# Designs tried in a protein design run: designed miniproteins, single chains, continued (2). Part 83

Each design is a single chain, and the fold is of that chain. pLDDT is the mean over its residues in the fold that is shown.

## One batch from the design tools (miniprotein)

Design m6873
Fold by ESMFold2-Fast:
Structure m6873 (fold): chain A 84 residues (1-84)
Amino acid sequence: SLEEKIKRIDEKINSKTPVEQLEALVELVKLMKEYPDEALKFIKENREKIDKVIETLLSHKDPNLQKLAEKIKKEIDAFIKKNE
């Protein structure tokens, strides 16, 4: 189940579709709460990609996607800072 969750996040974060990329970030935030050590490992291994996806969503034409991306960025940044 955990491995399936991580694989699903990895597949979606690598998607070209903004909706799937956003879904990956939402699932990652859930992973941060349920499995913080595994989430931290995933974030460290995929930091550049996660940052690029967030930047893409923040510059998206849809204001709803921008607002969700901003909220997710704050949660991920806070999580990393607390788990350094």
Scores: mean pLDDT 85

Design m6874
Fold by ESMFold2-Fast:
Structure m6874 (fold): chain A 68 residues (1-68)
Amino acid sequence: KVGELLQELMKEYPELTPEIAYEIADLVVQQLVDTGKVDEKELKELLVKKGISEKKAEEIAKKIVETV
């Protein structure tokens, strides 16, 4: 489930704060309700805007897409 995955990612990536994790969870749920799938590019862009490096943002977004 998205919440459990985000808690584990927060342990692996200290820059992923609870605030950022909450916004990611909201985006993922919204995309799943609207389209039935998650947009990896949009997740990466959100993470970068929140101050996570492009490399880490890409890795985090990929892990989320693979899980949901």
Scores: mean pLDDT 80

Design m6875
Fold by ESMFold2-Fast:
Structure m6875 (fold): chain A 68 residues (1-68)
Amino acid sequence: SDEERAAAVREIGERVKARESEFSQEQLDALEDELLRAYLEAVAEGWSVEELRRRMEAIVERAEAAAR
């Protein structure tokens, strides 16, 4: 549902915010763009909330690794 999808996005946003100090503004902008693209692809392709969540988690994990 849209509500469950919004909740998944919120949870990912809270995770990023908790570690925001580890990122540059350029890294945050790139991360936001990649997360937005994943969301739009999920809507266009009819992905499940679980598929979207897994994709967003993978994106954040790669960004966190790159920030170190």
Scores: mean pLDDT 80

Design m6876
Fold by ESMFold2-Fast:
Structure m6876 (fold): chain A 100 residues (1-100)
Amino acid sequence: MTKEEVKAEARERLAELTQKFGDALSELYKKVQELRKQGKFDEADENLKKIKELRAKYGEVLAEFQKVLDDFDAGKISVEEFQKRFDELEKKMEEIIKEA
């Protein structure tokens, strides 16, 4: 597998995870709207705080993923090390999605 093929596969997998995260946040936003319709504004605000915290956590993992891609592109890490780090970051992203 070429370096470009490895990066392309990782980007495709990242896009899939990002879509799943977006879908999970959409469900939380629907819950916020339902709570607001019921006049439960404090509970709605708590769910908005959860959304903000999940976005922050996911953004941190995305930043780590970008560094791994940049290091791989610069030839600083091997294909084996790239795959290991990618797998670790993917697991972190999946955990954040499940928390949503």
Scores: mean pLDDT 86

Design m6877
Fold by ESMFold2-Fast:
Parts: sequence; structure tokens; C-alpha cells
Structure m6877 (fold): chain A 81 residues (1-81)
Amino acid sequence: SALEEGFRRLKAFVDSLLPSFSPEEQALARELLARIGEAVRAGDLETARRLEDALLAFLLMAQQGYSFEQIRAAVERILAA
């Protein structure tokens, strides 16, 4: 499906960035990817989009040099919305 293909492309992109992240950032990115994959397989588009928004916030904040604590707080806020 287009959703499964989109997830595979997203995972490949994030996996290419993982070596530039801290161990805590790598663990969070892998957690978010696993949860996105589960939501996509379940056909839960609302949950998949929210998790993808959280992952995007993570990637942008990590690139800008925010602390892991700030990144986790932002991810938690997006997931609670």
C-alpha cells in the first residue's frame, strides 16, 4: 500500500540519520518509528499522523541542537494532543 511504502521510505531516511544522534535520541527515534509502523499496519491514520508529527518535531529540534530533555518534552506534548 502507499502507506506501507511511505513508512518504508521514512524509516530508511531516519535510519540514515541515526549515526549523527546521541544514544537517547537514537532510542526515541526507533521507538517513534516502531509505533508509526504499528499504526500504519493497523490502518490507524490518525495515530500514524500524530506520531509522524512527533518524529518531525524530533528531527527538526535535534538538527537545531535542542537538548534531549527539550526534544522529549515536545514529543510528549504532540502525542498528548
Scores: mean pLDDT 88

Design m6878
Fold by ESMFold2-Fast:
Structure m6878 (fold): chain A 112 residues (1-112)
Amino acid sequence: MRKVEELKKKAIELSQEIVNNNNELIKLLSEEKNPSKKDKIHELRDKVYENAVELRKNLEELAKLEPENENIQKALEVLNNAEKEAGKAESLIEKYEILGKAYEEVKKILEE
C-alpha cells in the first residue's frame, strides 16, 4: 500500500508536469518566428522527454506491484497508443498535442 501510494502520487505529479511543459512547448512552437526561442524549445523538449521516461518507469513498477489493477493497465495502453499515433504526426505541434491529451487522460485515470 505505502509504496503503491507513493508511486501513484509521483505518476500523477509527473503527468501534470509533462502536460504543463508540453503546453508551453506547443505555445513556443506556434511562435517559432522569433529567432531566440531555440534554446528554450530544446530545454522544454528535454524536460518532457525525461519526465515521460520517469512516468513510464513508475507506471511499469505500479503494474508489477498491482498486476490486476485495470487503471494502471489502461494508463499504459493510453501511452502506448498515443506514442504510435504521435509517430505518424506531420508536425511537431501535432505530435505534442497528441501526447499532451494522452498525459491528461493518464492523470485522470490515476486520480480515479
Scores: mean pLDDT 82

Design m6879
Fold by ESMFold2-Fast:
Structure m6879 (fold): chain A 67 residues (1-67)
Amino acid sequence: EEIDLEAARAIAEMALAISVNTLRKAGKVDEAERLRKWGDERLAKAQTPEEAIAVAREVIAEGDRIL
């Protein structure tokens, strides 16, 4: 099964949304806003499915680091 770029971006956006929402619920609003901006900038530059999935992994890891 081959994931296309659009599907990979959707997965990454979902991961970013979950991580940002988790930080907001934890009261880390400034960190949530920084993660959202960083994730959006990284995703905008992703040109391949592999790059988009890498962004998903990176935003999850960064969210966990902040928590």
Scores: mean pLDDT 82

Design m6880
Fold by ESMFold2-Fast:
Structure m6880 (fold): chain A 62 residues (1-62)
Amino acid sequence: MKITEEDIEKLAKELVSMGLSEEEARRIAEAVGKHLNANPDADKEAVIKTVKVHAQERLAAR
């Protein structure tokens, strides 16, 4: 597995620090983990960066 539970927790904490709720951040981080585990050829850094950009855009729309 290219992504660990610690990586998922770290991403969730970063999303919470950006302004997402703990439940929303955890759901997104777990979805990213599942996607990366199902798609081992995917660029982990690019996927995480894209998710953070979308989270920031969602927060800016509030």
Scores: mean pLDDT 76

Design m6881
Fold by ESMFold2-Fast:
Structure m6881 (fold): chain A 95 residues (1-95)
Amino acid sequence: SAFEELEKYIVEKLEKLSEEERKILEEILRTAMEVISGSKYADGAALHELPEEDIKILKKVIEETWEYYEKNKETLTLEEVKEKAREIAKKLLKE
């Protein structure tokens, strides 16, 4: 269910976002996945290989990073958004 909830969230957002915003969301997802898979698995892991708890963390990272981007989108670079995604992911993985 966590995987299905994440997929639904991503698909619904992608349908409503501009081309630029879609690229930002994809980079947030990629960055969050790199932190989560790298910290939990020595050789990395694909999204479908993550346990439900880690998928819930992934969704929360994406939601919190996207909210941060929406509040600051006129002043943030893509690199700053990606760094925020890494920061949030690392914080949530240590809770």
Scores: mean pLDDT 76

Design m6882
Fold by ESMFold2-Fast:
Structure m6882 (fold): chain A 60 residues (1-60)
Amino acid sequence: MKVYEVKKGKGVGKVVTDGEKFELTAEGSGKGAKDAIEAMLEAYKKALEDQYKKKLEELE
């Protein structure tokens, strides 16, 4: 399993994945709620990019 954590402003986003399943969490209040969602989406993007790179390495 891989864990991705991103902090933005007043929010924290976390993604835990085994490559097939993704658990997404966002923690924030008020303006931090928006920051938390953005952080979570950034962590998810990083997880997808890592998965894509692994597939490319298998083709090389």
Scores: mean pLDDT 79

Design m6883
Fold by ESMFold2-Fast:
Structure m6883 (fold): chain A 66 residues (1-66)
Amino acid sequence: KDPRFGELEEAIVRDDREAIRRYARAILEADPSAAGRLRTYVAFLESVGRTDLAAILREEIEAAEA
């Protein structure tokens, strides 16, 4: 498990959008296959009405897959 997932979760809790983007990008740069796991975070955030944070993760996933 990438320890940056813990950092990402803390950034989500504190609503730190720049940190969310930075950690998501760092995770995807280290392991592009982590996109699947990040998509589960997107689905969770959308389910709790945090569509703003879900959009940040979706943007980074799409950029990494381009």
Scores: mean pLDDT 83

Design m6884
Fold by ESMFold2-Fast:
Structure m6884 (fold): chain A 82 residues (1-82)
Amino acid sequence: MPKNALEASFWASIATEEELKKIFEFVKKNRDKITNPEAQELFDLAIEYEKKGYKTLAYRLAVYAAFSDENEEFREEAKKLL
């Protein structure tokens, strides 16, 4: 099970489009810091949906990727963007 799945779900649901986009860009720049393979797959899926024009879905998937990762420092940096 993804760590902090409830927190990820909360932020994906209430964050503004601007905040979601900031998290997407943060995760994109720091992709190498994602340690959980499931979180990496979620973010790779987010990039594919963004390329296809499903931007809101892509940004929400990036939030799940960021907050599901086991790297606590990475999660805390992502939270500062909300």
Scores: mean pLDDT 77

Design m6885
Fold by ESMFold2-Fast:
Structure m6885 (fold): chain A 75 residues (1-75)
Amino acid sequence: DLREEILRYGRRYNDLLENLNTDEDVDEYEKELKKALRLLEQMGIIKLTPDEKATLEQQFAQMVAGLREIIRRNR
């Protein structure tokens, strides 16, 4: 069930977001995002070209950099 998989990953990300206090927490968040992307592609839920996959990985890196900036400012 696609809905259950999405909800499961959403819950995992929410747990990670609640605990984003350090750069190490952000590293774990990025790692989980990359794992989720791979799993969704492997399950055939999404179909990405290598270029689209690289673009999404760059977008994840940009988001992670933004999260690190927010954490740095709130210390």
Scores: mean pLDDT 69

Design m6886
Fold by ESMFold2-Fast:
Structure m6886 (fold): chain A 87 residues (1-87)
Amino acid sequence: SEVDKIAEELRKLLEELRERLGIRHPVVVIAEVGLAEALKSLEEGDLAGAVRNLEQIIAVLSTSSDPVVQEAAARIRELLARLKELA
């Protein structure tokens, strides 16, 4: 399903952030918590909850001047737009 594809892309983004910034980087720690909540909402069929969690993580990531973090925020915005079409 489209929801499963969005969930897979969010998992890939988190893996990429871990690989590029390191598992103990503050942005990675924040993203792990926020994306875990979004993924849990998607698994439970709570699309509205997933939307809120993704909007919250985007707001946090958008405070970073790091290009890697900005690329991740842009990809999450794209996935959020796709998710909103389903909700």
Scores: mean pLDDT 83

Design m6887
Fold by ESMFold2-Fast:
Structure m6887 (fold): chain A 58 residues (1-58)
Amino acid sequence: DDDRRAALIAGLEEELRRLEEQLKKVQAQPPSPETQQQAAELQRRIEEVRRRIEELRA
C-alpha cells in the first residue's frame, strides 16, 4: 500500500538525515585513521539507507 510505503520511506529519510549529521560531525574532527574509519562506516550506512529508499520507490 502506498501509505505504508510512504511511512517506511519517511522513516528511512529521517534515519538518513541523522546519519548525514553524524558524518558531518566526524568530518569536522582533525583527520586521523580513526575519523577516516568512522567516516567510511557512516558513508557505507548512508549508501545502504539510500538504496533501500530507492528500492521502495521503484
Scores: mean pLDDT 84

Design m6888
Fold by ESMFold2-Fast:
Formats: C-alpha cells, structure tokens, sequence
Structure m6888 (fold): chain A 93 residues (1-93)
C-alpha cells in the first residue's frame, strides 16, 4: 500500500539522517521524525481515500517540505538531502 511504501521510506530517511547527525542532535532528530511520521501516515490515508493525481501530488510536496525542514534544522548536507528526497519521491510514485 502507499502507507507501507511511505513507512519504509521514512525508516530509510531516519537511517540516512542518523548517520550524519552528531550524538547531541539525536533527541531533535527523534522529535522531528515522530512529527514527520504522524503527518505522513495521516496524509497517506487521505490520499488513498481521495484516489486522485492531485491528492498524490500535494502529498509528495508535503513530504518534500518535511524532509527539507528536517535537513535544514539538523544542518544536513545537500547530498544527504538529495538522497532523502529521492526516497520520498519513489515512495509516492
């Protein structure tokens, strides 16, 4: 399901972010990932219910925004951000 693909992508995003962050940033990463997970799962259910290209596109933009915010707040590299964006794009496709 879309939900399962998004969950898997979020697990991979967390692994990638965790590999780059300093130990003192881990509590903030955990907090941001929890917020991202709750939002993504709620929206995935809505997108599956609406079953439109427009809903899927808005969902993708929402996930990309969340990933960019995580990268910005934690000072992640552009390379790491690109890897995370690719994962969420592939999950929604």
Amino acid sequence: SLRDRVLKAMEEVEKIARSEVKPEQLPELDRLMEIFREHALHEARRVEKENTDAARFRFLLSLEYAVREIAKRLGLSDETLEKMLKLVREAVA
Scores: mean pLDDT 87

Design m6889
Fold by ESMFold2-Fast:
Structure m6889 (fold): chain A 84 residues (1-84)
Amino acid sequence: MTREEIEEKIEKLALELIEPDEEEKELIRELARLSDEELRAIAEELARQAEEQGLGEDDDSPLIRKGKVVGAVMAAKAKVRGEL
């Protein structure tokens, strides 16, 4: 598989894990191009900010929504690695 094919497969799987809006679809495309290390760093920073604000998983904040998108991309990337 080319890098582009892997990125497209990650995007497709992430879209199946969540039902994103148009802005979240753009974010998924951007995140699909990032390394596992970069995705983990983003997820950790979002989790830290959510903790500082006292936000839980059920909160409808932009921060929690971004964290769910990052998590979906990470899960999709792990599944694609298992299929390679």
Scores: mean pLDDT 74

Design m6890
Fold by ESMFold2-Fast:
Structure m6890 (fold): chain A 59 residues (1-59)
Amino acid sequence: DLEKKIRELEAQALSADTQTLMDAGKARHENPAQAAAVRSQGDAETAKLRAEAEAARAA
């Protein structure tokens, strides 16, 4: 139930972080300046998922 939801959110955060690293790496080959923006946006999304997991634990 809640434990499963928390694990799923944490797994999604890990997957999102990995995807952000891959996307930033790819962007660096195309436009190095864009890589920083891709990383910042991905970091924000990962933080959002972690915040949702923490809120679920607090409930």
Scores: mean pLDDT 78

Design m6891
Fold by ESMFold2-Fast:
Structure m6891 (fold): chain A 80 residues (1-80)
Amino acid sequence: MIQELIEILKERMEKYIEFMKSRKVPESIIKRVEELGAKTVKDLSEAKTEEEAKKILEKYNKEMTEIEDEVLDYLKKQEA
């Protein structure tokens, strides 16, 4: 189960990174997503229980939401 979560996370990160690159989002923001993803994958690989994995993903989702908000603000400025 944890391995399946890691694969889903990797797929979602890859798609989001491709989206950011296609929209010319700054490399500094893309790097933050890549670093957060790498840390989360490592933390998930070390998780011993599904509850521990869930807590790791909850933290990832909160940090990712902050980055996604910054990406949306950047994209709005490009359209304005």
Scores: mean pLDDT 82

Design m6892
Fold by ESMFold2-Fast:
Structure m6892 (fold): chain A 90 residues (1-90)
Amino acid sequence: MTEELVAALREAGRAAGASEAAIAGGAALLELVLAAASPELARELARLVLEALELELRGEEVSEELIARIERLLEEAREATLAALAAHLA
């Protein structure tokens, strides 16, 4: 799943004309967030992000509810990432 989401991000980035450096940076950040999150959080976040990317690529609207849900999961993943970093730096 993580590899599939990272591959989808790389394909979407190339389709959008993003630089290789930007694609690499985005992929690395996504991998870090997914590694720090619980398997359940990582799976749900991956599913919603992929859904939003597919809608954007098709020129369809991304609902405010979908955006809000992604933002909530990103905040939860951020807290998990910060906790993991704090433990590493302690």
Scores: mean pLDDT 68

Design m6893
Fold by ESMFold2-Fast:
Structure m6893 (fold): chain A 88 residues (1-88)
Amino acid sequence: SRRAELEAELEAGVDALFNELDVNGDGVITRAELREYLTRIFGKEPSDEGVDRAMANVDKDGDGVVTRAELRAHLQPGIDATLDRRLA
């Protein structure tokens, strides 16, 4: 189904993004790693407030780090919205 296809694409995308964000290979994404990734991508340092907000939005269990599962869950609403728009 299209949902399964989108979920497979999301999982592949999360794996790729997680590998880029997990710079030190510790299996989690810290606030510092997220900030460094954003700096690299945009070529300028993001605001601390912006990074803190992004971290809070993805860190669903409040453990101070982002797991692959939390990142996937954060992106899941985008798939649901895409499917809802296609069905309308």
Scores: mean pLDDT 67

Design m6894
Fold by ESMFold2-Fast:
Order: C-alpha cells, then structure tokens, then sequence
Structure m6894 (fold): chain A 99 residues (1-99)
C-alpha cells in the first residue's frame, strides 16, 4: 500500500541518518554527506506518497518523522560545514526545499 511504502521510506531514511551521524562523529564527512543526501531523497519520495494517503493519522505520523529526520540532517550539515562549507550549503538547500 501507499502507506506501507511511505513508512518503509521513512524507516530507511531514519537508518541512513543514524549511519550519517555515526560517520560524522568518526570524522568521515564524505560518507556522512553521501548518506545525508540519500536520506533527503527518500524523505522527498515519502512526502510525495504521503499526499496520496487518505488517513490523516498516517499522514501526521509521516510528517512528524520526516521533520525529525530533516532537523537531524541540518545538524549533520553543520558538522560537514566545518571541513566543506559548499557541500554543507548544498545539503541545507536540499533540506529547506523538503520542509
């Protein structure tokens, strides 16, 4: 179902954000950036699917989880910006577009 696909995308994005945070803590900003970009892509797909979800509770669940992911990605972008300000700004732009 559309709800199941949207939830699966959010779950995968949450997993990628966990990995991106771990990579950033290890100083692997290249990997953190790659994982963060993939998480934004999954979030955008989940939001597109959420528009087709008729259940308001399911849409609200997806929206709350997506907002949490985007806030965590903004923190990762700040960490990336310590070594690569241009890559960090590109990631922030992608995050803002999803909000």
Amino acid sequence: SVEEEARELVEEAERLVDEAEAAARAGDYERARALAVEAVRLVNRALELAEKVEDRKVRAEIGVRVTGILLRLMAIAEDIGLTDPEAAEALREAIKKAL
Scores: mean pLDDT 87

Design m6895
Fold by ESMFold2-Fast:
Structure m6895 (fold): chain A 59 residues (1-59)
Amino acid sequence: MREKSEKEIEEGNKIIVETNAKELNEKGLESVKEQIKNEPDERNRKILEELIKKYEELK
C-alpha cells in the first residue's frame, strides 16, 4: 500500500504488542488485565487483549 492504511497501523501495533509481550512477567500480565477493566476505549482494550493473548502464546 502506498499510503498508511488500517493494515499498516495494525501491523505496527502488532510489533509493539509482541515486544511488550516478550518483556511481560506474571506481575505485568496482572497489570494489563487490570488496565483492560479500566479501559473505556474499545480500540485500546483490543490492543491490550492482543497483548495478553500474545504473551500466553509465547510463554
Scores: mean pLDDT 69

Design m6896
Fold by ESMFold2-Fast:
Structure m6896 (fold): chain A 64 residues (1-64)
Amino acid sequence: SVEELIAELEKILNDPNLTAEQRQKRLDEVVERLAGLEVSPEERKRAITLATKLFIEIQLEKLK
């Protein structure tokens, strides 16, 4: 469900033990699952917003 995907994104974002590469792999898996789901525009907006925040953090971590 979209709620499970959002919870997974939050866990990836807040887990200090994951490397940038591990976060990217898990983010890619969540994005693929989200693309296959028929969800409301509001639910999709929430998931995309969180995924975008996570993506930005991963890119910044890779640059260091």
Scores: mean pLDDT 82

Design m6897
Fold by ESMFold2-Fast:
Structure m6897 (fold): chain A 80 residues (1-80)
Amino acid sequence: SREEIDRIIGEVLREYREKAGLSQREVAERVPGLSQATLSRIERGELGPFGISLETLGRIARALGVDPVEILDEIARRLA
């Protein structure tokens, strides 16, 4: 379901952020146009009806020091 996808995206991003030793504030500061409140909603799987854009996902992944393709692969593995 979409709710399952949104939750998995949030969980993957949160786990990579925690592994990087970064707070939500620190990640938001590294991504122009991303607020801490928006990142908090994303990590909780509370995405709006249009979800998260690939552009935003890619910017967050790079702020975490991770290749965006690695994040997408991990999301895909958890959906299988």
Scores: mean pLDDT 83

Design m6898
Fold by ESMFold2-Fast:
Structure m6898 (fold): chain A 66 residues (1-66)
Amino acid sequence: SAEEEVRRLLAELERDPDNQAAIRRLAELLFTAPSPANLALAREYAARHRDTAGGVAVGMVLQELA
């Protein structure tokens, strides 16, 4: 499911916050499947990782979707 892929990508970003492939795929999923569950997962990640490249990038994607 899209939710499972979002969770996997967020876990990858916790290990490698500079993973551009993970950021791009996560952005694609959030644009194509912007469910409340997927957006909540992304917001929780961004809130926890405010000072990482991955957290900043996810925050920017969420701002673009708003």
Scores: mean pLDDT 82

Design m6899
Fold by ESMFold2-Fast:
Structure m6899 (fold): chain A 64 residues (1-64)
Amino acid sequence: DKELEEVKKKIRELAKEEGISLSDDEIEEIAKLLVRENKKIEDWPLVYTALRIRRIGDELDREL
């Protein structure tokens, strides 16, 4: 979706400006959540933090 692609670009640029290294998968997940939840690009750090926490939980569950 065109909106998704634009949000992905913005997240990538903002992450670089803050010195945060994001994978393409992480950028896509953040962008999808921002679009789906009708959130503004400014909310990306909150979404990223929530996804990071969720992924750590999933990884621990998978390895155990």
Scores: mean pLDDT 71

Design m6900
Fold by ESMFold2-Fast:
Structure m6900 (fold): chain A 71 residues (1-71)
Amino acid sequence: SEAEEAYQKGLELGRQGKLEEAAEEFRRAGELGSGDLAIHAYLLAAIAYQELGKTEEAKEAIRRANALLRE
């Protein structure tokens, strides 16, 4: 799926140290995906945003992951 492709692209970009691009792809995977994939994608986006010092973007990604965990 497009969500899975974005998730895999995020992982590859993260391996290359391209944290900004990785965060964007993980966020996209979260927005397009559902269930565990979307939750994991938002959490990885939050980690990447936190490493970049983008605190508000990290908080938003965490909020979205938490919303999916509630039922």
Scores: mean pLDDT 87

Design m6901
Fold by ESMFold2-Fast:
Structure m6901 (fold): chain A 84 residues (1-84)
Amino acid sequence: KAKEYIEKAEKYLKEKKYDEAIAYYQEALSLEKDKIKGLEIAIKIVEVLKKKAEENPEEFTEEDLENIEKRLEELKKELEELKK
């Protein structure tokens, strides 16, 4: 079931429909019980949000961009530690 939502999110991401992509990744994350897979989905959500901010800079403050980057770094570090 989580995989179906990831596939839908990837389709919307390819079409640059970032809000729909984020919504489907969030649904997939809510169903994912595996910690590593959950972190991979969480990272993808933040990466999509960063891409949306890069393409729509007028919708995001400098603080929003800093928070997005910080969250992405935190999630990637957590994933690296779990894969050790």
Scores: mean pLDDT 84

Design m6902
Fold by ESMFold2-Fast:
Structure m6902 (fold): chain A 93 residues (1-93)
Amino acid sequence: MTAEEIEEAIRRISEESGVPEERLRELYELTQQPEKAEEAAKLWVELALEIMKKLGVSKEELLEALEEMLKLAEKRGLEETAKLIREKIEEIK
């Protein structure tokens, strides 16, 4: 992806979700750093939940999304992210 395509995507997501563009840029930059994978993943989980809640996604759909994110985090060995997702699932139940 070009820098221009990334900026366009950030702007579009910000407009649709109401999340500040600066937050989306910071998250994107973290995803480009392997040593920040755990930090980036945790922030993306929080962001995804905020967006889904703003879109009026049902409690059942939120739980399904969190369970899929948990499976991915466990497969990638992201232990802290997996713990965060489990805590979010318990809060939503």
Scores: mean pLDDT 76

Design m6903
Fold by ESMFold2-Fast:
Structure m6903 (fold): chain A 64 residues (1-64)
Amino acid sequence: ELKELAEKLFNSPGPEQNAVLAKLPPEKQKEVLRLMMDLGVKAVADAVDRTVARREAERLARAL
């Protein structure tokens, strides 16, 4: 329920996120924001790991 809403808002523009969050009670706002933060942290970590691994492999291959 809230996880699905958090995923939808995470992929939405800021103004639309704010409009939806404003319609929720404070307790639900906190839960949705926490879920969105977890999604953001995981997405950034995964993107960084893939980019670094690919670039390192390319550079090492060229350095041989």
Scores: mean pLDDT 74

Design m6904
Fold by ESMFold2-Fast:
Order: structure tokens, then sequence, then C-alpha cells
Structure m6904 (fold): chain A 65 residues (1-65)
């Protein structure tokens, strides 16, 4: 999904969008974080901190081993 598609889904169905976004970030954030330099990782962490708690937890889980 593109960021625009996720944003649109969140507006129309917030509960479903949160679940889908959490699943997407669980895989995507982990892969991006592992391939990122320290400066990029700081930016990723800032973005994650702005997300709903459920999505934030999924993203952190994707980053963990």
Amino acid sequence: MTSEEIEKAALENPELAIDLYAEYLKKTAGEIYKNSNPEEREKIEKVISKLPPKVQEAAKEGIKK
C-alpha cells in the first residue's frame, strides 16, 4: 500500500486501517530499520512515536529479533 492509500483507509474505517497498517509496518519497519543507517533509524523512531499505540507496538515488534 502507498501512504495515500493507508491515509484514505484510516479516514473511512479507522479500526480496520489500524490493523492493516500495524501488519504492514510489522514487516516493512523491520526491513527498513535493519537496512538503515543510525540517522535514518532516528527518523523512523520519531515517525513510529506519532502512531497509535497498537500500530506503534506492531512496528516495534517488527524491529525486534
Scores: mean pLDDT 69

Design m6905
Fold by ESMFold2-Fast:
Structure m6905 (fold): chain A 81 residues (1-81)
Amino acid sequence: LSPLAQEARALVERYLAGELSEDEVAAGVTELVRRAEAEFGADSPRTLAIERLLVGLYTALLSRDERALAAYLERLEALLA
């Protein structure tokens, strides 16, 4: 797995375990977007796809939609493979 995909999964697991606040998860997602921009380019289609998946992941995580969470994580892992 890519480092970005691993860190996204770790954010999800830590939030669900009660180790992270909503603000800390938001900061983590923002940092993952920044890393994607640095790695693939801020205006690249790949960065835009990663940003969309991370936003979807964040929304699903806060709403505790386990099905959507699993789908977004799988799609992010596939995109970063």
Scores: mean pLDDT 84

Design m6906
Fold by ESMFold2-Fast:
Structure m6906 (fold): chain A 80 residues (1-80)
Amino acid sequence: MAKIYLEDKETGGKAVITLDENGKPVSVELENPSEILYEALDKIVLLSIENPNLNAGELAKLIKEELSKDERIKAEVEIE
């Protein structure tokens, strides 16, 4: 499994997304979510659909790289 930790640097809003071994989102936890975090969640879902052959660790790294292009978002990944 993998977890993706997102923070909106402007609002301090947070999201934690858990991916199963096949890279599918299985849970989302939100704290004071912003529009920017909802847009990030949409991107995560799209990357999962577009990359069905990636495992959780590979997909989580790709998500971190793509979301880190938005300077308003802090993205960190934990791979189990």
Scores: mean pLDDT 84

Design m6907
Fold by ESMFold2-Fast:
Structure m6907 (fold): chain A 61 residues (1-61)
Amino acid sequence: SPVLEEIEAAEKSEDPFEILLYAGVVTAEGIVDGKPEIGEKIAELIVERRFEEARELAEKA
């Protein structure tokens, strides 16, 4: 899943700017896939560095 790859990349990043960019990409992917609310929630979890919860939500989406 592209979203899962972006969550992994964000978790490996120690740069807050890169984490924010990955969150933005996930938000955009949610809009394109017709699931904006799920994308926004995953992006929120990425920014909060709650990567385990972000992965669980992405797998259920």
Scores: mean pLDDT 80

Design m6908
Fold by ESMFold2-Fast:
Structure m6908 (fold): chain A 68 residues (1-68)
Amino acid sequence: SRKDEIIARIRALLEEMAAYALEKYPDLDVAALEARIDAFIAWAETLSVAELEEVLRKLEEMYREELA
């Protein structure tokens, strides 16, 4: 479904952001990061498609700013 597609995109982006953070801070707890991503996705699954599109947009903006 469209909802599943957006959730998959959000997960992929969160995993990219976590990988980037681990490159900068290699002492970060990987298991804790994975647990936080899973918790975020569980929350995201309660949202509507429109709310998920807004979440994805905000995450993309935050990641873009972090890479600049």
Scores: mean pLDDT 86

Design m6909
Fold by ESMFold2-Fast:
Structure m6909 (fold): chain A 82 residues (1-82)
Amino acid sequence: TFDDDYKALKEDPSKATDEQFRSTYLMALHYEHLGENKKAAELYVILGQYYQSQGLNDMAQQFYQKALDLDPDHQEAKKNLE
């Protein structure tokens, strides 16, 4: 399920599957499209942490910035950009 996919991605990004990443990313886009900006921001932070675990720091920073653009009060996104 989506809940299982994003939790697996959050807990151990290094072992995450392409399916778990894709499921989480599509749900983030879905929430963003619906205007559920805080929910989308939370998922974008998780996706940023996944890219960071893969050594893709530039992509991770883009996801953290997108999370802050959607939810300026998001503490995890702020910590990852500072």
Scores: mean pLDDT 79

